# Ledger of designs, part 12: designed miniproteins, single chains, continued (2)

Each design is a single chain, and the fold is of that chain. pLDDT is the mean over its residues in the fold that is shown.

## One batch from the design tools (miniprotein)

Design m4405
Fold by ESMFold2-Fast:
Parts: C-alpha cells; sequence; structure tokens
Structure m4405 (fold): chain A 78 residues (1-78)
C-alpha cells in the first residue's frame, strides 16, 4: 500500500539522517553533501508517494536542518 511505502521511505530518511550526523561529526566538510542527500531523498519520496508528499518533504527538510545546526556548532569549535 502507499502507506507502507511511505513508512519505508521514512525509515530510509531516518537512516540517511543518522549516517549524515556521523559524517558531519567526523568531517564537517561532508555535512553539505548529507544535507543535499536528505532534501533530495525527501523530494524523491514525495514524488513517488503523492498522498504523503508534504509529510515526506517536511521530514527530509527537518533532518537536513538538524545536520546544518550540528555543522554550525562544530565549525564554532577550535
Amino acid sequence: SMEEEAKKWKEMLEEAYKQGLETAKKDPEGAPGAIKTLRDLGLGAAEKNPKYADELKKLGEEYAKEIEKLREELLKKK
């Protein structure tokens, strides 16, 4: 069903977010790539599941913003 497909996309977004956080912690220069990946995944998920499009776009954007916040914090550390 579209609901089960949306659930799988949410799981993929969560996994990408976790990987993006670890990448940003190890190499803050990698954070822009992770941010882009999360936004692109959210948009792709939305395109494939129009009933849950807004929810999937929002989730990808929220995860991307959290990585951006972490990057800003890490760049302030000397």
Scores: mean pLDDT 82

Design m4406
Fold by ESMFold2-Fast:
Structure m4406 (fold): chain A 70 residues (1-70)
Amino acid sequence: MMTVDEKRSKVEEELAEIIDKGLAEGKSKEEILKDVEEYYEKVKKSLTPEEQKELDILLEIVKDAIEKLS
């Protein structure tokens, strides 16, 4: 069973990979945001309510970072 911290770390790594790949491919910030949101919706189905709350905070941080790309 993974801890909340372990799941957060894994999601953070996967979100960083999505952003890095999007930037390398020349995607717009809007396209990268969409990819991040699609990934989150997929992951959230496997999470407990407490894990979802922690990852919602991480998602807001990531979305804020992407909005600052331009």
Scores: mean pLDDT 76

Design m4407
Fold by ESMFold2-Fast:
Structure m4407 (fold): chain A 101 residues (1-101)
Amino acid sequence: SMAEKEKEREKLIEEIYRNYPVLVLLSPDPQAVKELVDLIINALKEGKISPEEAKKIMDELRERTLKFQREYENATSEEERQKVLDEFKKWIEELKKKIES
């Protein structure tokens, strides 16, 4: 029902607000993650993406953020750190475009 879908959306938004601050802090680019999370929340509120799609995007964001954080921490030069940051930003921008489409 519509009421059940609205409840699922509200619950998911609350879960995002609760759980994603840690990912923002751990990411190589905290601002890029904040902007993506805001975009996901707004897309959910506007009905542009389903709760199921949003959950999948959030799971991918978590997995990718942790992977890029490990690569960033393991980088031995500023050039390697910059490369990791650039790849992370590129992935975030591609994901934003898919959500906005």
Scores: mean pLDDT 84

Design m4408
Fold by ESMFold2-Fast:
Structure m4408 (fold): chain A 80 residues (1-80)
Amino acid sequence: MKEEVEELMDKLAEIAATLDTESEASVTMTIMLGTVYARAGDYEAAKAALEAAIEALADPSVSAREALQRALEAAKAEAA
């Protein structure tokens, strides 16, 4: 679980490096969201957030900000 979350964070960091500055900031916030849940011991919520963001960013019509919103909703749903 911890290693899986770390791999997802690394993948998002690679995606962020290919984006413009504003989109990079939104992806960085998504990574921080995953980090906060992981540090709290909620690896399921961390994984849900990071996977939701990666899935959203695979669609070119989805903005990095929308991906962050989807990540937040996925984390909240899993943490509840």
Scores: mean pLDDT 81

Design m4409
Fold by ESMFold2-Fast:
Structure m4409 (fold): chain A 62 residues (1-62)
Amino acid sequence: SAEVEEKIRALLTPEEHQMVAEAKEILDRKKAGEPLTPEEQRTVLEANIAVLEARKKVEAAG
């Protein structure tokens, strides 16, 4: 839900916000036909892990 996504965003550090923004940019380039490098794939994975951990905290707090 939008409420859960907002709470996740509030739990992310500035560094994690930057990582999520970079992952989004990488995925947008992939959709435009650009292949992912191993480094870019790792950035996307790390961003997903940060969001997942924040989601777990939101669920635990509810």
Scores: mean pLDDT 81

Design m4410
Fold by ESMFold2-Fast:
Structure m4410 (fold): chain A 64 residues (1-64)
Amino acid sequence: SPELENLKGFLETVKSLLSPEEQEELDRKWEEILKRLERASPEEQRELIKEALKWLSDEYQKAA
């Protein structure tokens, strides 16, 4: 989805500001979100995407 593609782009931007160890933790959480999305209803997917965006936004603010 366009929303998921945008989140992936944001993830890469946040990762560029982080140490290798922090990037690995970010990747682990991202994979967990993707696994949850695979099994989620459309309503649950919307909520998971909002949660992921909030998480990445918070990480970006801390790193920048």
Scores: mean pLDDT 82

Design m4411
Fold by ESMFold2-Fast:
Structure m4411 (fold): chain A 57 residues (1-57)
Amino acid sequence: SDAVYEATLEAARRLGPERVRAMVDAGEPFLRSAGPTGQEILDAARRAVDEAEREAA
């Protein structure tokens, strides 16, 4: 969702994309167990971290 993307992007810009990536990866098993909604959240969060890494390069 757009809200997950925006919140994750803000967090990655503030805390650093490496730290936020580790947090997303730690949550992956829980999100995968939530089915399609969890997958959408995971995909949005990962897109946001990738964007923050691209901006930092």
Scores: mean pLDDT 83

Design m4412
Fold by ESMFold2-Fast:
Structure m4412 (fold): chain A 89 residues (1-89)
Amino acid sequence: MELYKKGLLYFSQGKYEEALELFKEAKKILEEQGIKGKELAEIYKNIGEVYFAQGKLEEAKKYYEKALEIYEKLGDELGIKEVKHLLSL
């Protein structure tokens, strides 16, 4: 998804507000399409990482927990491991 890739680029450039807007829009599109799988978990994880970079730790935790819930339902061991690491920071 173009919005998701652009969000990753803006996050890498320190453009946190712009990255959040793009990730939240990508999330809305997936939710409207009824997509609940790995792609949605990856967007939740990235939104959490942007909030963490902004020092918004409670917001970051909420999005990491949402990503973890999806990865656990999918049995995605790598996704579970990655998000648990992020939650331990």
Scores: mean pLDDT 84

Design m4413
Fold by ESMFold2-Fast:
Structure m4413 (fold): chain A 57 residues (1-57)
Amino acid sequence: MDALRRAISEAIAEVGFEGLDRERLREIARELGVSQSTVSRVAREVIEEGRRRLAEA
């Protein structure tokens, strides 16, 4: 798992899906030195994977 996917997963674990707002995604982008577009795309992927996982439970 790359650093960006890990950072997003950790943020979701800390604040939940609803807590993963624009400001949090911006902070992750700044910390990792990636574009906001990249963070938004990967966050969408991680959230979709997380939703599939929760539907299983």
Scores: mean pLDDT 74

Design m4414
Fold by ESMFold2-Fast:
Structure m4414 (fold): chain A 59 residues (1-59)
Amino acid sequence: SLIDEGERLGREAAELALQGRGEEALRLAKKSQDLFTQAGQPAAGVTVLGHVERLVAEQ
């Protein structure tokens, strides 16, 4: 489902952020947000992107 795909991409984005791959992490996080928005869960997508942005900023 779109929600399951969004969750997978969000997790991958967080892992990339922790590896210092911030540009790739943000690209996947934005794709995750788009999928959550398409699934009718825009707040979840915003939460995922915000989490990844914070992880990238800590590097």
Scores: mean pLDDT 87

Design m4415
Fold by ESMFold2-Fast:
Structure m4415 (fold): chain A 72 residues (1-72)
Amino acid sequence: AEEYLKKGEDYLKQGNTGEAARWYLKAGLEYARQGDYDKAIEYFRKAIEAAKDNPGLREAAEQVLEILEEKK
């Protein structure tokens, strides 16, 4: 999970927002799988912010975020 976060940050620093969003999404999914919904929500929000150039990825992340917030 932490490794996925670092990769997301590294891609964001490189200006590769699409790849950064994918790694943040993976981090969020990993935390959700572990039952850590607070961290999952945090990283899905980071993925949404990074996916400004990819509306499909942003929409998918927003839908998952909605479900996770309901379960919290």
Scores: mean pLDDT 75

Design m4416
Fold by ESMFold2-Fast:
Structure m4416 (fold): chain A 57 residues (1-57)
Amino acid sequence: SARELILRGIALKLRGIGLELDAETLEGEERERLLEEAKRLIEEGDRLIEEADKLLE
């Protein structure tokens, strides 16, 4: 359902933001790894929310 996609998308984006905040406390390769993972989670969350928006038309 659209609601489930929105909630899942929001959860993934919040997780990604959390990893971005964690990365601010780190340096080097570990920081870069968390930032890349955060980017993937945020992009996936945005994709799910966009798909849900199409269903709410």
Scores: mean pLDDT 85

Design m4417
Fold by ESMFold2-Fast:
Structure m4417 (fold): chain A 60 residues (1-60)
Amino acid sequence: DSVAFAERMGAKVEVSEDSVTISVAVGDRTLSATIPKSVLEKNPSVAGFVVMALKEEPIA
């Protein structure tokens, strides 16, 4: 379960009509990335990689 995995990594997950938005608090900022549901259905691990990328280097 990609949503549960991202939440366990400390991310906030918001599910929309066709996409999933993952938000991570880094210091005084909130960084977010939006992933199409089709991508997550094919590769659930993408959610974990997005959380790691947002925590390691904030590319906003």
Scores: mean pLDDT 71

Design m4419
Fold by ESMFold2-Fast:
Structure m4419 (fold): chain A 55 residues (1-55)
Amino acid sequence: SAAEREARLQEIIAETRKVIDEALAKGMPEDEALVLASKHAADLARRWQAEEAAR
């Protein structure tokens, strides 16, 4: 449903923000933190797509 899709997107956004916050807290430059977060978000989206395909 649209509500389930929205909830999943919010989870990906929240997880991506945590990755950025952790990277910055460890002294990683902002541009590198954004690249890391982008890769993490792509991995989560790929897992979500695989879960949907298996239903």
Scores: mean pLDDT 81

Design m4420
Fold by ESMFold2-Fast:
Structure m4420 (fold): chain A 97 residues (1-97)
Amino acid sequence: MEPTLEEVIESLERLIEVLREEKKQLEELIAEGKLSKEEAEAGLKHVEELKKKLEEEVKKLLEKEKDEEKKEKLKELYEKVLEEMEKIMELLRKAVE
């Protein structure tokens, strides 16, 4: 059974907050030279896997949803999540060398 669009919207809002917090922690670790290359590589793989899963879920929901307002909200939240993920990936790539 697929999650409801409302449940996905709530999950994306929480994910944005989590990603913003992770970015702050990651920036601090990088600034202090405490992030290992192995941790950075593992982090990149994790974010890439999450990005793929999220893209598949969002695509399915957008194809099934008839409410244009809900579709727009989902698209806006999805774009914000991608933006935060890309910021994290850029920091991780810099740490990997």
Scores: mean pLDDT 81

Design m4422
Fold by ESMFold2-Fast:
Structure m4422 (fold): chain A 62 residues (1-62)
Amino acid sequence: IDEKELDEGLVLLIRGVLKAIGESEKAVKAAEEAARKAVEEGDTQKAASYAFEAAEKVKKEE
């Protein structure tokens, strides 16, 4: 129950941080998807790491 709220809060926090530092909309969406997948798979501790990796990959492809 609390984990569902923490999962959504973590995804929203990651999105907010990436938006605040000026990342592109594509990078922000990729990060959100990576974070959401990580928490769905029970890998919440790595959600932020996967999100930032996804954002950096988008930046490198641009």
Scores: mean pLDDT 72

Design m4423
Fold by ESMFold2-Fast:
Structure m4423 (fold): chain A 61 residues (1-61)
Amino acid sequence: MEEEVERILKEGIERAKNAKSEQEVLDIATEVAKRVLPLATDSEAARAANRVIKEGEKALA
């Protein structure tokens, strides 16, 4: 991943860990995907969003 994509992903994961609802996690994941798409492939954006969702769900459990 590009350094910028890695930074976006790390910020997204950190925000998702502090999310108070599943909807908030999804909103953060969507924002991460939108920021990654212009810098990488759709597959990379999807992987980044999925990582944010996974970390957020784990923190909510």
Scores: mean pLDDT 80

Design m4424
Fold by ESMFold2-Fast:
Structure m4424 (fold): chain A 64 residues (1-64)
Amino acid sequence: MPLSDEEVIKAVEEKLGRKLSENEKIVALAAYRYHVSQGKSADEAIEVAVKSVENLRIAKEKLK
């Protein structure tokens, strides 16, 4: 079974060493759930969520 929303957010925050904004939490959860639905493991889906948040902050502030 996939991780709970709070577990996903905590794991992403721990990997980044900082707290997420509300918009970053939404992006992290969406990325995690999508990749788990595509057959990725929880660990792989968390790595993608971390990259999605990083890219959002640096290059895609508006998710585009």
Scores: mean pLDDT 76

Design m4425
Fold by ESMFold2-Fast:
Structure m4425 (fold): chain A 66 residues (1-66)
Amino acid sequence: GRARAEELVEQAHLALEAGNNVEAAELYIQAAEADPSNRSRYLWMAGQAYRAAGDEKKAEELFAKA
């Protein structure tokens, strides 16, 4: 539920601080699945993380799903 999504978002923030943008994107996708009411927000964040990683194709796919 929401508490699990918040835990995953915290892990994603730590991954971003470490420069692990792909790991952060994957954690945001998991957060979207854990809390579907905030799915669009988390998928948008995942897209931004993939863009930061240089994966524009995955970023655009996630923005389309958000």
Scores: mean pLDDT 87

Design m4426
Fold by ESMFold2-Fast:
Structure m4426 (fold): chain A 57 residues (1-57)
Amino acid sequence: MTPEEAEENLKVAQEASDKMMEVPELAKLGEQMRKAAEDRYEEVLKKLKEEKEKKEK
């Protein structure tokens, strides 16, 4: 996965979370979705950094 794809997925999750937070019953689900997307994005960036270090030795 490219950094651009990971960033795009994060933005989509953030926008969905914002919309869900406008509905009190969905606010908690929106928050959980956002956190999961942030965790995933961070994991992808970590793997990309490791791959970069292998290539750029």
Scores: mean pLDDT 75

Design m4427
Fold by ESMFold2-Fast:
Structure m4427 (fold): chain A 80 residues (1-80)
Amino acid sequence: SAALMAAMEETLKILEGRGRYLADQLLATGSSEAKQETEQQAKVLEDMARTIRDLGGDPSLAERAEAAAEYLREAIKQAE
């Protein structure tokens, strides 16, 4: 439903903000805690993208979640 997709977009916006914060902390500190939290956040975004696709939701919203997860995966690689 349109209402469900709108709610998922708002949730994704919050998750994107948290992801940016975690990536910044990881790149600034290199800490094992920040790495673990960034890995967990990437999995949350990957799971969200999969859920959107499984529900036949908006493909652009799924792509946005996938892009956010990939950004976190790249931050993890750069911190190594």
Scores: mean pLDDT 87

Design m4428
Fold by ESMFold2-Fast:
Structure m4428 (fold): chain A 96 residues (1-96)
Amino acid sequence: TIEKKETVTLTAHPDGSSVATVDVEAPEGYTITVTVTAKDAVSSLSVTMGGKTVSAAASKGSTLTIEGKAGDTVSIAASSPSGKAVELDVTVTIKK
């Protein structure tokens, strides 16, 4: 199992237009699990990977998890009425 951790900062606009992209590289045949943890409260948090989207309203410390495969791009979007800067912890786990 290979694990990579990254902190991503984005401005959470009311329309959810702020998107952070995380490129995930893994050998073919591996399963990729991405866990996104909100370090700040947001109105909504969305994670898209391989054409699938998981979304929720997020309190500080809330997590969203999505699974994909090698070659999928991960896109993260957040919204807030005030347009505030938000930190997100992204953990990528690669498993055969």
Scores: mean pLDDT 73

Design m4429
Fold by ESMFold2-Fast:
Structure m4429 (fold): chain A 70 residues (1-70)
Amino acid sequence: ELKELEEKLKELLKKMEIEFEDGVIFTKAPTDIGEEISLLLIEIEELEGKVVTNEDRVEYLKKLIEEIKK
């Protein structure tokens, strides 16, 4: 379900130590985790029945990272 995928995505984001600055994504983690994040985003999009842009994905990831920081 969507909530489970979102929580899994948050855990991967924590491991990657992803930061956003001026629309650029920085990470110190292995690239294979980045691939898993991309696949999870596609899976979430399929469940929601949406077609999204890379900009939409970046904003979604920013939202999740802010939730992690709280």
Scores: mean pLDDT 65

Design m4430
Fold by ESMFold2-Fast:
Parts: C-alpha cells; sequence; structure tokens
Structure m4430 (fold): chain A 79 residues (1-79)
C-alpha cells in the first residue's frame, strides 16, 4: 500500500481546487481523503474512492468558499 500526502495553503476555493486536482492527477490514488482547516479552526473531512474524487474536491472547494481567510488543505491518496 502506497500513501501520498500533500498539504497546501489556499487563499480561495479556486486555489484549493487546483491543488487537489493536481495532486490526484499526479498520485492517481484508489482512494482520497481531504482535510480542510479554516482560519477560524473549523475542519471539514471528506473521503471518497477514486471514481468520486472530483465530487470530493468539489465539496472541499464549496467549504473553502463558505469560510473567511486562508485555509490549510491536506489531501491524502491511497493506492
Amino acid sequence: MTVQTRTVTAENAEEAREAMERFVAEAKPEEVSIAVKAADGTVKLISAPAEKAEEAIEEAAKFVASVEGPVTVTVTGYN
């Protein structure tokens, strides 16, 4: 089993989406887990199989759009 993790700081939903999409394209995981931490300390956790990775990324981006300030996004891929 191979585990790849990437952590980025995103200022907006577009940056977060691009970072997550790039990670998935590079890692090609069978499963993804996304943790988004907002500046106010709110955390959203999303897990999905590869076939639903785009849906998971969209949900994470919606959360980023709903909060103020920069967010920390940690995306983990499992193979």
Scores: mean pLDDT 82

Design m4431
Fold by ESMFold2-Fast:
Structure m4431 (fold): chain A 73 residues (1-73)
Amino acid sequence: MEEEKRELELEAEILLSLARMRLTLAKKLGDEEAIKEAEEIIRLVDEALRALREGRLEEARRLIEEVRERLKK
């Protein structure tokens, strides 16, 4: 169980870094839609990290999966 939590935390941190990088690039390009998308993804990752801290693994998995799908688009 603890290993699973650590894996989800690592994945969430990686996704957060990617979303922040995407936000920085979108701002440099002036792409308002991309800025909005990156901000929404960051919000979802923050929610997933909060769920992990609270031990709500099922909710964290669901949020991380949603982030993956949004990044794929």
Scores: mean pLDDT 83

Design m4432
Fold by ESMFold2-Fast:
Structure m4432 (fold): chain A 58 residues (1-58)
Amino acid sequence: MDINALLLAYFAVKDALEKGLSDEEAIDRAVETLRQAFGLSEEEARKIAETALKMLKK
């Protein structure tokens, strides 16, 4: 796993949740951010975003 992509996803999800967005909205925002920053597919970006959400809720 790309640690830079995971780190970006972690902060994107955390920021979205702190703003009162749902878990799914937080994942969607992280997916868009990862796709723009790293050129990842939606499927790959979503897997990383879901991993970040699980780490945040650990």
Scores: mean pLDDT 82

Design m4433
Fold by ESMFold2-Fast:
Structure m4433 (fold): chain A 80 residues (1-80)
Amino acid sequence: EDVERAIERIKELLEKADKADEFDSEVYTALALMIVAILLRNGEATEEVAKLFEEYAKKSKNPLIAKTARDAAERVREAI
């Protein structure tokens, strides 16, 4: 259940990032990455987490945020 809750929170944060100004988008993305780090530490990261970040990376207009999201997705895929 912790994994499902974490995925829901990541999705909410990425949706907020998509609608936010550049600075707030970076803040929301950083919060989502914090949750991913916890999941990775616990060995609970899933394919769905990777897909969420891959989709966000495609939609983000900020190159730095897009790269950060892509790198996070790659880290998750390497861990699972």
Scores: mean pLDDT 78

Design m4434
Fold by ESMFold2-Fast:
Structure m4434 (fold): chain A 67 residues (1-67)
Amino acid sequence: DLERLREEVYELTEKILLEAGVPESQARKAARDIAERAVQLVRDGRLTPEQALEFAREYAENLAAKA
C-alpha cells in the first residue's frame, strides 16, 4: 500500500528532523518531499518499500546533520 508507505516515510522523516531541531514548517515540507520521492521510487520499481524507508532515514539523517 503506497499510501501507508507515504505516511510511514513522512512520520519517520518528520520525527528525525524535529528531534534534530529543524523548524516545524521546514521539517514538514522536507517530510512531504521525501515521502513523495520514496513512493515514486517504489512505484517505478526502483526500490522496495523496505529500501524506501532506509532511503528516507538516510536522507533525513543527512539533512539533520547539515542543519
Scores: mean pLDDT 84

Design m4435
Fold by ESMFold2-Fast:
Structure m4435 (fold): chain A 66 residues (1-66)
Amino acid sequence: SEEKEKEELLKEIEEILKEIVKLEGPKAERRAESTLIRAEIRSVESLKKLLEELKKELEELKKKKE
């Protein structure tokens, strides 16, 4: 169902944001929290786009840090 899909997307987004915060440090915590709060009111399609953008950001950060 759409509700389950949204729940899974939010979990993935939260996990990626936690990984970004671990790599960037405390300056990223505020942005991650704000992003997650805003994500709760987004459509499934919007969340899919956000997840792809965050995955790309995480990959670039990992290349620079690890």
Scores: mean pLDDT 80

Design m4436
Fold by ESMFold2-Fast:
Structure m4436 (fold): chain A 97 residues (1-97)
Amino acid sequence: MSREELDAEVDGALALMEAAVLKRILSNPKTKLSEEEMIAAVDRIAELAKRLAERGHQELVDQILSALEDVKELAKSKGYEKVAERIEQAIDEIRRL
């Protein structure tokens, strides 16, 4: 594994970890996190995925896209419409790279 491949795996792990945390937050009926704070988390995940896509790490990008689809469906089910819309936009932006 090259240093670039190691750095990519770390970026991928960070994106997947943040998606998993957001999924847990959305699953908690007592969450007090605002939609704006949730969208900020989506934006951080998307930025990591876009950088990975630009560097050709498509397998990691596909894993992140799958995680974002899961978070999107959960956001829809919980009524976080703005969060779900931002995730859909992020997925489309990443797929265009």
Scores: mean pLDDT 86

Design m4437
Fold by ESMFold2-Fast:
Structure m4437 (fold): chain A 56 residues (1-56)
Amino acid sequence: ASPVEIAVGLAEIEEAAKKYGFSEEEVEELRRLVEAGDFAAAHARIRELIAKREAE
């Protein structure tokens, strides 16, 4: 993945974490996936975490 793609992915994680109140552990998991270039897994995990918050 390019540095720009990683930077965008990290920004998306920060925005979602601030909006939906992700835990530090959840944010670390997402950052690790983005840094590894696994954007599909990172996006799937963000969607799962958002769905859990919205179901409350």
Scores: mean pLDDT 78

Design m4438
Fold by ESMFold2-Fast:
Structure m4438 (fold): chain A 55 residues (1-55)
Amino acid sequence: SLDERLGRAALLLRDTDLSVREIAARVGFRSVATFSRLFRERFGVSPATFRARAR
């Protein structure tokens, strides 16, 4: 599901140094822009901000 994919992305952002682009691709998004928008809608912050706060 979308929610599972975004949850997996959150764990990858916290636990790895993979780029946002690489994480988007690994959780099945063709577009980093679409991934970043949906991630922000779900978690309230950008992927980059989420990574900074989770470390």
Scores: mean pLDDT 88

Design m4439
Fold by ESMFold2-Fast:
Structure m4439 (fold): chain A 95 residues (1-95)
Amino acid sequence: MKKVEELKKKIQEIVDEATRIANELDRLVNDPSVSDEEMRAAIQEGRARIEKLKKELDEIVKESPPELQKDVIIGYFALIAAEAAVLLAERRLEK
């Protein structure tokens, strides 16, 4: 059963992508040269990417053995962090 190592790699790819989304949104929020239009586009793209990653992780969870429980939890925490980055970016647009 080589499936466990493949699933673990897929979870790590989700963590890495969610972390990348969070870091990009954080960078844009702290850049005063970024326009409101660019910020809105980045928020919409980030939100769509996060929803796709959530669906991918949910599918992986259905097939994941108990030994991957910690990796799955880390995956969900990475997605929560990315969602928090979206909310902070949306907060910048309120004024």
Scores: mean pLDDT 84

Design m4440
Fold by ESMFold2-Fast:
Structure m4440 (fold): chain A 66 residues (1-66)
Amino acid sequence: SMLDKIAEKISEKTGLPRDAAKMLALMIIQGYSDEEIRAELAYNFGVELSDEQLKLAREIVKEELK
């Protein structure tokens, strides 16, 4: 699926685990805020997202949905 393709690219570019990258991709697509995304990834995966990782993930989602 397109979501799995986006998640794989995010995982490869950010170093995040694939499951965390998939949730990140889905939350970006659904329009969640940076604060909501950080909270969910910390709670579900123990991942502390950097500003750079989040920015890169948003850019990947934007390019793939064009």
Scores: mean pLDDT 89

Design m4441
Fold by ESMFold2-Fast:
Structure m4441 (fold): chain A 87 residues (1-87)
Amino acid sequence: SHMERERLEKEVERAIADIYLGLGKYFERQGKYQEAADSYTKAGELYEKIGDKERAAEVYQLAADSYRKAGDPRWEELEKKAEELKK
């Protein structure tokens, strides 16, 4: 059914988001803040796409914190995205 296909697509996208979240945490533990932020950003975009606004907000905040540690001005955009999703 169409609904079953949509469910499977969301499950696959969530699994990919979880992989990027894990990869972000891995890079953060290595002090690789740029790679961590890029991975967290991809995870946040996927969580947002599947409608998990709470997880997307949390992960965009992790991306913002990591970009800030990397000296990358993109932290401001990600922090704003996290705040908008909390509303």
Scores: mean pLDDT 90

Design m4442
Fold by ESMFold2-Fast:
Structure m4442 (fold): chain A 75 residues (1-75)
Amino acid sequence: SAPVAIEVDIPADPASLTPEQRRAALARLARQLAEMLRAHPLSAEEREALLDGLAAALGVPVEEVRRAVEAALAA
């Protein structure tokens, strides 16, 4: 698959999730994205576009997605 393609499990109805469920989903998605980024490094612009898209899909601030992905990459 193309390096810019994102294949992660996005919840079908993010708005119906509790804060705990949304946080757990974000952590899982961040881990999946970190694994993808390790295998297929993206440019800074491509990475920011994916983080923005994921933040919009989950209904969370992009800074929370960025922190979660950075934490997963550090692990």
Scores: mean pLDDT 73

